# Designs tried in a protein design run: designed miniproteins, single chains, continued (3). Part 49

Each design is a single chain, and the fold is of that chain. pLDDT is the mean over its residues in the fold that is shown.

## One batch from the design tools (miniprotein)

Design m9694
Fold by ESMFold2-Fast:
Order: C-alpha cells, then structure tokens, then sequence
Structure m9694 (fold): chain A 91 residues (1-91)
C-alpha cells in the first residue's frame, strides 16, 4: 500500500472531516451535509482502499480504489459526498 492511515487522515481533515477513529488499516471520519450526519469509513486492503459513506438513515454509498494516489483519494471523497448530497434532494 502506498497510502498510510496517517496520510488518509490528513486528506480527510484537510477536507473538513472530523477524525473519529484511526487504526493501522482503518480511518473513520464524521461530517455533516445539510444538517445530516455522514460517517465515512476508509478500509485499507493489500492493493486497494474501500471508502464507505453512510447517512443517519442508513443510506450507504461505497467505492473501491486500487493503488490510489493522494489526489485520487481526495477526488473520490469529494465525488461520494456530492452524490450523497444529490441523493438526499431526490424524491
């Protein structure tokens, strides 16, 4: 793996996320979209990073990145947050 949990935590905090948990293979963040709490879990595997975003109502979005750069990870986080926000406006 090219990205450490320390680097992943740094990127999330730079984007305004609150760090809740950090282990050797996992980072958990909390953020808020339009008054709704969003939890972001990042799991590190051998050659991949799994990003799981969920809201307080149990709606879940996930993506997997293979050997991502810091920039690719940041872009994936921004894209998932945008899609989560768009989903909440859809009725």
Amino acid sequence: MLLSTDKLAEVGEKLGFKLKEKTEDKVVFETEIDGVKIEVTVLIEKDSINIIIEDEEGYVMTTTLYNPSEKEFEEALRRLLKRMKEHRKER
Scores: mean pLDDT 80

Design m9695
Fold by ESMFold2-Fast:
Structure m9695 (fold): chain A 97 residues (1-97)
Amino acid sequence: LATADALNAAGAAALAAQDYATAASLFATAAALYAQASDYTNAGTALALKGVALLNAKDYASAAAAYSAAAALYAQAGDNDKAAFAATLAANAAEMA
């Protein structure tokens, strides 16, 4: 999954640069590639990082949607603890919208 890992690393670099739009786009692409590989844990993590980027951009509605999608992917991976945590982040972001 070298391409997905590279996109995830590029997303993290964009976050550090405070380029939240680029970070969100890179994490979304990484998540799609991980999901295509049935790596639902890494796909969920990439969407959670997309949520972080959108939250920092104060795009609360899109952050809530990203965290909700992360929760669904973690549930598909069987990681109920991460799914519950991501769902809580989605609810918190929705309240800020």
Scores: mean pLDDT 87

Design m9696
Fold by ESMFold2-Fast:
Structure m9696 (fold): chain A 71 residues (1-71)
Amino acid sequence: MPTAVVRVRNSSPEAARRTGEALSKVPGVLGVTVDLERKEVYAVVEAEAADEAVKAAEKTPGTTEVEVFPG
């Protein structure tokens, strides 16, 4: 099935943890990886779920940047 990768940059490691938690609750998210050293979160999502994943990340306090890549 077509997938996308949503990459989220965060202001702090704690914000990255919150973003990972928020993304894990979105239907169509297949996996979430939190990188505390880089303050980044990566979510592999079904292509149809990419917009909902982006919205969830943008609503999370401490999110600075959201990017979407083809999976």
Scores: mean pLDDT 83

Design m9697
Fold by ESMFold2-Fast:
Structure m9697 (fold): chain A 95 residues (1-95)
Amino acid sequence: MKSLFDILKEIRDIAEKVPDEELKNELLRTAREVGLIFLNGFTSVEDLKRAAELLKKISELLKKAAENGYIDPQRAKELIEQLEKLAEDFEKVAK
């Protein structure tokens, strides 16, 4: 299983290749926010809930990028599945 750090790095690499500036900036901004929560060590239930919400947002942005042909659909699917699993795991811990 890839670490959250590895997943976020790959999302940043993908975002840099997206020609839609609004979508690119939203992907980079959302990934950065998750990275900041990760650096703080997920010290609160609120951080876990926020991280889960942001991971779901990245999944939706990746779906949009794949639908517009900006990224490989298979790679997008693999990342989305990993992000959705992490979001579910964080939501379960936050309960």
Scores: mean pLDDT 81

Design m9698
Fold by ESMFold2-Fast:
Structure m9698 (fold): chain A 70 residues (1-70)
Amino acid sequence: SLKEQQEAIEEARKLIEEEERQGVRFSDAQRELALEVAAQTGDPRVALEIARLAARSTQDAIRKTSEVIN
């Protein structure tokens, strides 16, 4: 239902904000992805785990690129 989707989005937003408050950094695209997953699945925790996985993958790619560039 629309209400369940809105509640999942709101909860996912709070979970992401809490992670960012504790020092984790998410891009705008990673936050948008998480909110979209929350809307489609109705599960804010799954959305947070997807955002964490995307952030970790992005950080690994950035680190490897930095090692190649100098």
Scores: mean pLDDT 78

Design m9699
Fold by ESMFold2-Fast:
Structure m9699 (fold): chain A 75 residues (1-75)
Amino acid sequence: MSEEDREAVLEAVEKAKAGEFERVEGLSERAAQTLDLLSQYAAFGVPDEVLDRMVEAGLAHDLDPEAVRAVAREA
């Protein structure tokens, strides 16, 4: 995963937590899918601690949406 993809995901998640939504351009399809999933969880009111674990799992697994979903299933 590129550093640009990592920073874009982190910024978009923080904006989603604040109720702001921004479309990020230039992401791969995989990164865009994972970002959409994380933004949905943030908008759903998932606790910050759980959301942070989801973000970490996604970043650690090259923005694999299944890694994010695995944390959601355990939480």
Scores: mean pLDDT 72

Design m9700
Fold by ESMFold2-Fast:
Structure m9700 (fold): chain A 97 residues (1-97)
Amino acid sequence: MEELKKEVLEKTEEAIEARAAGKAAEAHRLEIHAMMSAFNLGALAGSESEEAFEKAKKELIEELKKRLGEDAEPYLKPIENSLDFGYGVGQLNRKYE
């Protein structure tokens, strides 16, 4: 889980830098990577428990705000949505075991 959290943080930061440099195609690829890592984090944490998911989501959003400041704002809702979608998959994993 820590590796996925780190991946979301790093790819979001790189996407912001790419956007600022006018590298829209590079930024888009990095944004897709960040969303995929957020989805996988939500699924992994959600497969463990609701509490694990809530903790992972809270910690990731707090770290994004702390590390990236106001530049993180456009990314917060897409990342939250990806986490929530992953959580749904995690719930299915728990239901069928």
Scores: mean pLDDT 87

Design m9701
Fold by ESMFold2-Fast:
Structure m9701 (fold): chain A 58 residues (1-58)
Amino acid sequence: ALPHRLTPEQEERQLKVIRGTRALIEGRWDEANKLLEEALDPETVKRVRAAAEDIRAQ
């Protein structure tokens, strides 16, 4: 939780991250990749995808 109010743009980005992460956990890779690419920089997207692949490989 953030200690201050989010702007509409920040809130939308945060929701895309939440939705994208959920989609990764559920195996919906195309939706997750699209949402995360819109909300995060390419390097962060790569790290998130690598972490999700590691979890799913278990």
Scores: mean pLDDT 73

Design m9702
Fold by ESMFold2-Fast:
Structure m9702 (fold): chain A 63 residues (1-63)
Amino acid sequence: HHMEEKEKLLKEAREEMKRIRDEAIQLYNDWKSGKITKEEFLKRADELYRRALEIRRKLGSYG
């Protein structure tokens, strides 16, 4: 049952990392199209980076 739990966590982490990547692409496009400022872009990019680090830290606890 530990292996099934680990597989579920890895799947959820993979999907979340995919969402972070998609959000990062959208954020870059929003900045380049003038929808957001460079300051807003950097702030949100830092938030995405911190989310990615949290996922990596959680995965490190199980790998």
Scores: mean pLDDT 79

Design m9703
Fold by ESMFold2-Fast:
Structure m9703 (fold): chain A 88 residues (1-88)
Amino acid sequence: MMAEADQLMAETRAGLAGLVQTLRRALADPASVPAAQRDAQALYRQAVAVPQPALDYFLKNKDFESAQEIIDLQRATVDELLRLASQG
């Protein structure tokens, strides 16, 4: 029970951080820059969708603090992806 909540939070954080890392790495490689702009849109959509299972879980358990943390993290991730995409 506690392990599942911890895993959902950790996976959400890792997933969102991984999206930023993926785009940052693609932009650092000149050969990948054209693909990075296309991938940025896909990563942006994933950043919106990835937190959904964790949000559903925490809301059902009335864990509003964890749900809010995920929403804030999602927003920050989306903003960073948009910033990185503008640099490519």
Scores: mean pLDDT 77

Design m9704
Fold by ESMFold2-Fast:
Structure m9704 (fold): chain A 63 residues (1-63)
Amino acid sequence: MIKGEIQSEAEVDWLRLAAEQLLRTGNAEARRHAREALELIDQGRYNEAAEQLGLAEAAHDAS
């Protein structure tokens, strides 16, 4: 793994699963960021998707 880049299908699969979980179980702010992460994954923008997922997790944990 190159530090700071999403390089493998397993990493992309993990991002998608985590975003989908937050979309189902998160608060409104977490779900907003999770939707953005899924859209970015569909665009192939995996590093930006990881940033949005981090924001979704932070919003979920703050509740």
Scores: mean pLDDT 75

Design m9705
Fold by ESMFold2-Fast:
Structure m9705 (fold): chain A 111 residues (1-111)
Amino acid sequence: PLPVFSVEMIARGAPDAPRVLILTNEEHVEEVRRLATPVARELGVSVYLVVVGPGSTDFLLEFVEEIKPHAILAIEGSVPQSVVDALRARGYRVHVVSLEELPATLRRAVA
């Protein structure tokens, strides 16, 4: 099967602002965008909304190495545990969060 992988910059901060990746699936992408975009703009941080699916792990790892994010948020139930484990094994801080916790966790991750 073709890999499911897409990246959208939902907020652009200043060049020196923290960069945050939010990992989700196709089912939850619209709700994540709705919840995260206002908070990201208020905080002046750069946020990349990343849809991950089957076969996307290598594309995600390449993107993470390019962006070098300050924090990675993974939506609970939307991202395979193997993806979270692969990122943590490479030294990245990954916060697994529910949709309900996403705004508060985004604020905390960049503080």
Scores: mean pLDDT 85

Design m9706
Fold by ESMFold2-Fast:
Parts: C-alpha cells; sequence; structure tokens
Structure m9706 (fold): chain A 88 residues (1-88)
C-alpha cells in the first residue's frame, strides 16, 4: 500500500479542493477567479517540487506520477467549478 503520509496528503488534497470549490460557488465571480488562480498556482508549485525531486534522484517514481495525476485532476475540478460559476 501507499505510505501513511501519502494517504494523508491525498485526503488533505481532496478535502481542500472540495472546500475551494464550495468557496468558488459562494463567491462573487471576481473573487471566484482569484481563488481558482491562487489554488491552481499552489498546485502547480507542488507539481514542480515533485518533478524537481525526480530530476535530482534520476529515477521515475510511480508514486510521484500518481501524485502529479491527482494534482492535475484537482486543477481540472477547480477550472470546471469556475466555468460553471461563469455560466450563472
Amino acid sequence: GLPEEVLQFIKDLESETDKIIEEIKNSSLEEAKKLAKEYIDKLDKIIREIEELERRYGARNGMHDLLIKLLEEAKKRIEEALKEHEKK
């Protein structure tokens, strides 16, 4: 199985993403755009940190690939929530 720290990270990512989506839905369009951008920027920084670790240690790690995929999926969920908000 995955290490406990990784499982906790995934749970925290899902919970934070759900919270940001709720905040987007309940915010003005201008504030929703700011929230989405700030959270996506945060996720991009984490992705870059994981990629930097793989580069430094010269080995592809399937766990790191999984984490990057989940971070990219979280970004898509935020982008979709913002698009739905813009349609209202």
Scores: mean pLDDT 82

Design m9707
Fold by ESMFold2-Fast:
Structure m9707 (fold): chain A 68 residues (1-68)
Amino acid sequence: MEFEEQAKKLREEARRYVREATQKAIDLAKQSNEAKKIDPQKGEELRKKASEVVDEANRRLAEADREI
């Protein structure tokens, strides 16, 4: 069925996005830990950005699931 193939492609794109977002969040968390040693406010800002990236990825994944 064409719809199942389309749903699979949408899920694959969402998974790719989640993987990229997860890697970005990990990198931001590492930067946050290093920055906290010098500037605690900068470290906290980076941690918030990491959380926002994860939340965005989760929202996109949920949207893909609703289309199926």
Scores: mean pLDDT 76

Design m9708
Fold by ESMFold2-Fast:
Structure m9708 (fold): chain A 67 residues (1-67)
Amino acid sequence: SALDPAELSREELEKLFEELLELIRTDPQLAAEAMETFGLSSEEELLALLEEGVRKQMEEMLKYGRA
């Protein structure tokens, strides 16, 4: 699946992250629901959580020899 992070290249993962950021910026309802789901108080915290998630996934890819 193209949405499986374990099967994505670093470049594809970064592109998905940018697309997710754009969705959150352009859909206030989606951002609000995501913030409520994760117990976050601000969109800034939501963006930081997503960035951290992508960073950890990239680190796991590097651990398995993906440069």
Scores: mean pLDDT 68

Design m9709
Fold by ESMFold2-Fast:
Structure m9709 (fold): chain A 94 residues (1-94)
Amino acid sequence: SLMDKIEQEMLRIYLAATESAEAARAAIAAFRETVDGLDLPEEVRAVLDEFAARAEAIVEEHADDPQRAAALIGEEASRTARELREIEEKRRAE
């Protein structure tokens, strides 16, 4: 449920980025609020904070190209989801 919520919010940033830089910034801000409100392990917080920072940088760099910004954010979301699953598996492996 928690990981599903995080993945859903990353998807919201991707979808917002396809619309505009303004929509993407709002979605990133909402994502940061969600992460800040959760009692997460340091490794997980670091990965999510890095994703948010990268997404913000992508939006700033590609403000005039929503399709390019969205594609790059999608790549970062996929990488982040994989990294989170690896952290979870490692923690479950004793």
Scores: mean pLDDT 84

Design m9710
Fold by ESMFold2-Fast:
Formats: structure tokens, C-alpha cells, sequence
Structure m9710 (fold): chain A 68 residues (1-68)
């Protein structure tokens, strides 16, 4: 239980960090890729939704591709 919780927290932290870095670079595709991969690695839906919103602000096309 504790080990699973720690892994989820680490995945969420990694996804948020990568989202922040991509946003600082203005890289909408990179933010969208974080959301797409995060879904596969079990990050929280809230973290994924935040990344998708940030991607859409930078590149609506990249965000749309990641949502599909």
C-alpha cells in the first residue's frame, strides 16, 4: 500500500515537473506528450487534465491529438 502510494506520488510529481518545463519553453507538443504518457503510467486524471489545458493554450492542435 505505502509503496504503491509512493510510486503514484512520484509519477504525479514527474508529470507536473515535465509539464512546467515544457510550458516554460512554449512547447505545446511536449506538454501534450506528457499528458499522453502520463495516462499510460497511471498519473492522476487531475494532473493529466492540467497538462492538456496547458497544451491547448500553447497549441490547440497538439492538445486535440493528445485528447484523442
Amino acid sequence: AQAAQARLEAANRSAMEKTDMAVRRGDGQGVADVALLGRRFGVSQEVIDRALRAAEELSAEAAERARA
Scores: mean pLDDT 76

Design m9711
Fold by ESMFold2-Fast:
Structure m9711 (fold): chain A 70 residues (1-70)
Amino acid sequence: SPELLSRFRDVLSTIFSDEETDFIVGLFQRSPLEGQIELLRGVRDIARSLGDEETASRADALLEELRQEL
């Protein structure tokens, strides 16, 4: 979904550089569903480790949407 991808990019841009964001988005698009879930879990955990609860919450919402497709 272009909307989901846009939301994921916004989340990444809070934590990562533009180059890192582009790389991770590309990896996400090439990954199977299980890999996309693991990437979002990693982003959520990084945000939490940084004390960024807002970004972690946004990542967790995207993670929950993807889990519903399993």
Scores: mean pLDDT 85

Design m9712
Fold by ESMFold2-Fast:
Structure m9712 (fold): chain A 57 residues (1-57)
Amino acid sequence: KKKITVEVDFSSLTEEDLKRLQELQDKHPDVEIVLKEGKMSAEEAIKKIEEKLKELE
């Protein structure tokens, strides 16, 4: 199955960021979104996930 892995700084994730990630996951239930601890900001990580989801369509 399709899988997207992105690194993100977990300490930078706000409630709003988590809600946005949940909305993306809900819109793409056939894709597994995996977050790994890294240095990327939440905003950059979310943007990268959105771009990867677009490429998988």
Scores: mean pLDDT 79

Design m9713
Fold by ESMFold2-Fast:
Structure m9713 (fold): chain A 85 residues (1-85)
Amino acid sequence: AMAKAVIEGTGGRPPTDEQREEILALLKEAARAANGQTVTVRRVSPGELRVEGPWDPAVGEAIGRIFQLKAERGEGVPEPLTAEA
């Protein structure tokens, strides 16, 4: 079975293609680390993410850094992103 990692939309401007690819790569890594379990990342505020599921701390931190950068640029993810591994 494929593991899943999901990120909720942050609102605002859509990410660039490069940012989207980086987020998807991290979500695929998180899905693999979850051993077939679904994990969810949501943005609660511009400076805060909520992470649900069995995360490796390094993966959670890396996703947090990406979202912080996006917030500084006024960018967001208007649609949920899903990755499978």
Scores: mean pLDDT 55

Design m9714
Fold by ESMFold2-Fast:
Structure m9714 (fold): chain A 72 residues (1-72)
Amino acid sequence: MSDKQQQLLAEATEGAFRMLRWELRRIPNPTAAEKALVAEIDALLEEMKTLSPREQLELAEEALERVRKVIA
């Protein structure tokens, strides 16, 4: 994967997590797991600002697996 492709995917991934966080915050009666997930996404987005595009994608892959388990 090229550096430019990694950067574009990292930017798209950041946008997807921001959108997911927005949707989770709109749940009227969130579970403890959903509340914890919002906090985790907030921490993830802050951490991504300090990482390279490659590191951002690696971190996002790990986070996505946890997201799938909470919202399924």
Scores: mean pLDDT 77

Design m9715
Fold by ESMFold2-Fast:
Structure m9715 (fold): chain A 117 residues (1-117)
Amino acid sequence: SSVEASRETAENLRRVGEETGIELLKRRYGDESGEKLAEGLRKMLEASREDEETRELVEIGIGSFEKSGEYLAEAIERLYEKGHKEVALEVANKMMTAKKYLSDEAIKKIEEILKKL
């Protein structure tokens, strides 16, 4: 139902904004970049409210340690293609501040997105 979907989205936004969600991002991307990413990822979850596939990519990106950057890069590209260019640009730039924690695959994907923006 739409009510259940809205509640789940709100829970995911809270998880990103909560101490636990921020702490997961800090462990993956470092303290400064993790805090900056938490704000950007909250905006991505809101922008993907009607896009279950993109929302799932953001959620798995937050929860995944090894493949986090790849899932988030894919979510950024999908948001860009759907017209959420400002959010995509903001989060892509925030991820590049954490470049040392990203795989070469994730870096390449984000750089390709940034060239289109």
Scores: mean pLDDT 77

Design m9716
Fold by ESMFold2-Fast:
Structure m9716 (fold): chain A 71 residues (1-71)
Amino acid sequence: LEEKNRELMRKAARNLAEVAYRQSKEKGDELVARAEKTLGPEVASIVREAYDEAKKRFDEEELQKRLEELN
């Protein structure tokens, strides 16, 4: 796989992971598992990295939001 194609795939994976995680945390986990089984380890690693980043960002935003809502 060419570096340019790998970079485009990473960007696409990040966008999809963010949408999937916002839709449902469980659905995001399923997406990663399916990618690993269907698309192979190289694509699965890109999706997993994107998902981990989206999860970390989402968890931090959710925690911050909950703290702001607490009186």
Scores: mean pLDDT 69

Design m9717
Fold by ESMFold2-Fast:
Structure m9717 (fold): chain A 66 residues (1-66)
Amino acid sequence: SLDAEVELALLIIELTVEKMSPNPDIERLEKLKKRAEELVSRYPEFADEFQEIIDEIKKLIEEAKK
């Protein structure tokens, strides 16, 4: 689905921007994670790809809290 592919690309772009930041914004990362979780429910055929993004966001949040 084009919509799922576009949403995945947008998540990757936003996550990449946060990963490039010396001080990632935890609030933005939490919003990004929630969006990815909603997309897993909306597009179960792309659930694995969205779950990889969720896992990366979770790791970055934990690193940013330290």
Scores: mean pLDDT 85

Design m9718
Fold by ESMFold2-Fast:
Structure m9718 (fold): chain A 66 residues (1-66)
Amino acid sequence: GEEEARKALKELDTDGDGKVNGGGAAEVLVKILGVPWEEAKKKLKELDTDGDGYVDYEKALEAVLG
């Protein structure tokens, strides 16, 4: 559920900056929350405003659950 997804995303944030690799975030959303891969990729790409391939993991979770 949501708590499991949040914990998994936090585990991917190995440097503590609040950002995770978009591919890793997509895998968490698909595996734990059952989000279709295409939807996960689309939402995460929209959140990657820096174009660096990393997304804010709290916003990634919110974009799927909100």
Scores: mean pLDDT 76

Design m9719
Fold by ESMFold2-Fast:
Structure m9719 (fold): chain A 76 residues (1-76)
Amino acid sequence: PRLIPTPSADPELEAALEAELADPAFRAALEGLLLRLIAEKNGGPQEVLDRADALLARASAEARARAEAWLAAHLE
């Protein structure tokens, strides 16, 4: 009952994530989205939000959409 579904524990999901992370644009988008999510939930400093925004601005719209879809599918 303490187990939350965590797909990141699956070797197949881990391999798929590694393949996606080989794309620098996807990696930057994912990092920016994760930093923004962490800062928002923790009431984190504006500096972290600004850094997340800068990373997202450097990512292509396609890479950002792909990273958002990945987080929505795997973040529970």
Scores: mean pLDDT 69

Design m9720
Fold by ESMFold2-Fast:
Structure m9720 (fold): chain A 69 residues (1-69)
Amino acid sequence: SKEELIEQYVENVKNLIREMKKQGIPDEEIRERAEKILEKLTNYFKKHYPDYYEEFKKRMEEAIEEELA
C-alpha cells in the first residue's frame, strides 16, 4: 500500500541516520548526506509515484529533522 511504501522509506532513512551517528559522523555531514538521498528519492517518487510524491517528501523531511533535532 501507499502508507506501507512510504513508511518503509521513512524507517530506512531513520535507521541510516542512527547508524551514521553511531559511527561518529558529525550532524552537519549526516544532514548533507540525508539531503542528497532525499533529493534522489523524491525525484524517483515524482516520476514513478506522482500521487504519493508530496506526502512522501513531507514525511521524509520530517523524519530527517526529527532525527537531527
Scores: mean pLDDT 86

Design m9721
Fold by ESMFold2-Fast:
Structure m9721 (fold): chain A 95 residues (1-95)
Amino acid sequence: KAEERKKKLEEILKQLEKEGYEITEYSYDPEKKTLKLKVRSPEGVEIEIKIENGEVVEARVTGPLLSERFSPEEAGRMMAEQLVDLLEGTLVPLP
């Protein structure tokens, strides 16, 4: 059900907030299964994900360079991949 998918998305967002992420943009259309999400990590890495029809069509990572020991681009890509897995599982439920 569309409402249950929306609740699951909100649960995921709440989990991210508990992990220290800040939700800077959120837009979800359950009929089109379209999601636009932008989050900021505690380190200041911003991750932007756009999903259409339950599939990722765009993912961007931006953030400050903190040091040689921190790769914001690589860390952001891993975070985006984790979010995509969670979101795809929510937007494309099994029968």
Scores: mean pLDDT 66

Design m9722
Fold by ESMFold2-Fast:
Structure m9722 (fold): chain A 104 residues (1-104)
Amino acid sequence: MKVYLVVEAHEADGETTIGVTLADEEGRVLAARSALVPTERAKEEAVRMAKELLEEAGVKPEDVTVVTSPLPVSAELARAVAEALGAKLELAPPAELGRLAGAE
């Protein structure tokens, strides 16, 4: 079963809020984790949470596509997660999201 691992992050006041969500191809959430950590530990924590989430859900890294927004912090953490898992990385560009919204 192909699964998406959504990585989102927001940095403020030297701290990074990280959200990691595991969802199936239908968009159903299988598992999720969030953390608030010092910005310098954000990559390490994102990778740790992603690995724990895959173990919890029983999902193999080969079945995972890491998805994130093109925001710099989110993209940087998602890249680190994808590299650590050996998974594919995909960005959701704003132009494509705008076109999809316009199609309805």
Scores: mean pLDDT 75

Design m9723
Fold by ESMFold2-Fast:
Structure m9723 (fold): chain A 81 residues (1-81)
Amino acid sequence: MTAEERNREIYEKLIENNPELKKKIEELKERYRAGELSSRELLEELKKILEEHPNFKELFPNMTVGEVAAGLTVLIQLETS
């Protein structure tokens, strides 16, 4: 599995049955694309959203919030380039 495939699976698992989380991530993606957020600020906002997720540890028992946020940041950067 490539890093891109892994990051995509992480994103899909997070938004599965969670349209509010999907909306928040898409809003951050648009703000990043518009130049309103740096990559560092995008990472920090993603960490905040993930820390507020009630089922995070059940979805990702072997990953940290930082690892998931970093993967999503890379995915968003690739999709907005």
Scores: mean pLDDT 79

Design m9724
Fold by ESMFold2-Fast:
Structure m9724 (fold): chain A 63 residues (1-63)
Amino acid sequence: MKLKLIVEFPENIDPRKVVPDGEVKKLSDKKYEIIVNLDKFSLVENAIRAAGGKIIKEEFIEE
């Protein structure tokens, strides 16, 4: 199972360094789509929060 996250980061943060295990796509200024395996979610959530990011939306994707 995969999880799709919509995340807002501060201007000087590189999302790929925050979430190296995720697929990162820029949606707009400061907003990013990040797709990760559910098993990695705790690590990803902690990394996003540590970088000053905010998780705006979470969606489950098929297995």
Scores: mean pLDDT 78

Design m9725
Fold by ESMFold2-Fast:
Structure m9725 (fold): chain A 60 residues (1-60)
Amino acid sequence: SEVERLRKELDELQSKITELMRQYKAAVDAGDEEKANQILDEIKELQNRAAELQAKIRAL
């Protein structure tokens, strides 16, 4: 079903966000400000996408 597909996509996005958060922490600890900012922007994009998927699941 479409709900199952969207839930799978949401789970994959959440896993990626968790991994990026670890990478963000590592970049901050290393003093790599450019890399940290790039990762933070990617996290924000994925969080917005996750919110959209949650809204679509709720609407079904």
Scores: mean pLDDT 88

Design m9726
Fold by ESMFold2-Fast:
Structure m9726 (fold): chain A 62 residues (1-62)
Amino acid sequence: MTTIQVLVPVGKEVDLDRIRREVEALGGRILGLIDVSPTVTILQVEVPTEKADEVRALLLSA
């Protein structure tokens, strides 16, 4: 398993239900949203190592 982290812009609403469905279809799961600072939130996802590139591309296009 590999963990992927993506920055969520301040004030942007994230469609977690859509992202969760797409990630789960690739054998992964959403670990959660982590507030690193008052202005920085990170979305964490755990996926099979062989699917990491597909999930990374998905999250970067969202």
Scores: mean pLDDT 74

Design m9727
Fold by ESMFold2-Fast:
Structure m9727 (fold): chain A 102 residues (1-102)
Amino acid sequence: AAPPAVPRTLLVGIVKVKADSPEGYEKAKKEVDEFIEQLRARAAELRAQHPGGVGLAVFVDDGSPESEARLKQMRADLARLAAEGGVRVEVVEKTIEYKAKP
């Protein structure tokens, strides 16, 4: 199949996860899964409204300096893409934080 043209609408989900324990990571994972399902539902609604196509991308920031730097660069790239006028960019962010007891 020919690769699809760049979608006219791009839905981007950004999840920031901070968890200091295995139990915290399991709880964070459940909330990440719920957030992804919410994004899929939103993408389906957008697809019904925008027959030109809807792309969905999800990025997880684990709080590392490398992850933060990549996310910052990606936000700049998305802003540039939106400014070029070819694609509508919608960004949804969620922060999930669980801390172990000291």
Scores: mean pLDDT 74

Design m9728
Fold by ESMFold2-Fast:
Structure m9728 (fold): chain A 91 residues (1-91)
Amino acid sequence: HMLDTTISPEAAQAAFDALPPEIQEALRELVYAYLNKDPEKFEEALERLRKVATPEDVNALYVLAQYFKELGREEIAEPLEAIARELDPSL
């Protein structure tokens, strides 16, 4: 069912709040770079995420990727989903 796959803003916030501060900071940098149309800083934030993210962060990153996808922000969603799948290929 479509509602069963829709990530609520509350679920997205809970996923973000579950992440370590270092990952929260990298995600804020990523979103800020996206909104400011700064591709160099966007790539820097993605590389920082790849460096600091661990398998324990996979579920939260995947939830956030689905949330951005539902908002039509595929430019953010696709890299986040890719990082989550690199950490857990069984997703």
Scores: mean pLDDT 80

Design m9729
Fold by ESMFold2-Fast:
Structure m9729 (fold): chain A 95 residues (1-95)
Amino acid sequence: SISTILKKAEEFVKAIYPNDEVRLELDADGQLVVHATHEAAREFAQDAFAYYLRKEEGLTVAEIAQRLGRDPVADAERLERDLKVIEKLEQALEQ
């Protein structure tokens, strides 16, 4: 469920940025809103949410880009790179 994805993304962000107060929610249009003190934690939170959307719901890069308010064509390559970085970080934390 989307609530599980938001919770998992928040827990992942807290593991990497333990001193930042991070909250994730969806706006009325279903786009991600991130509340964070520092920009690095905010950017990481967007990538973590995107990762769990792909992992749990099987969304395409284009569908994830729409959920993040990004361009599904122009931002696709960057988003794919970001997702690979997040995947490797999650795998490292599970070991």
Scores: mean pLDDT 82

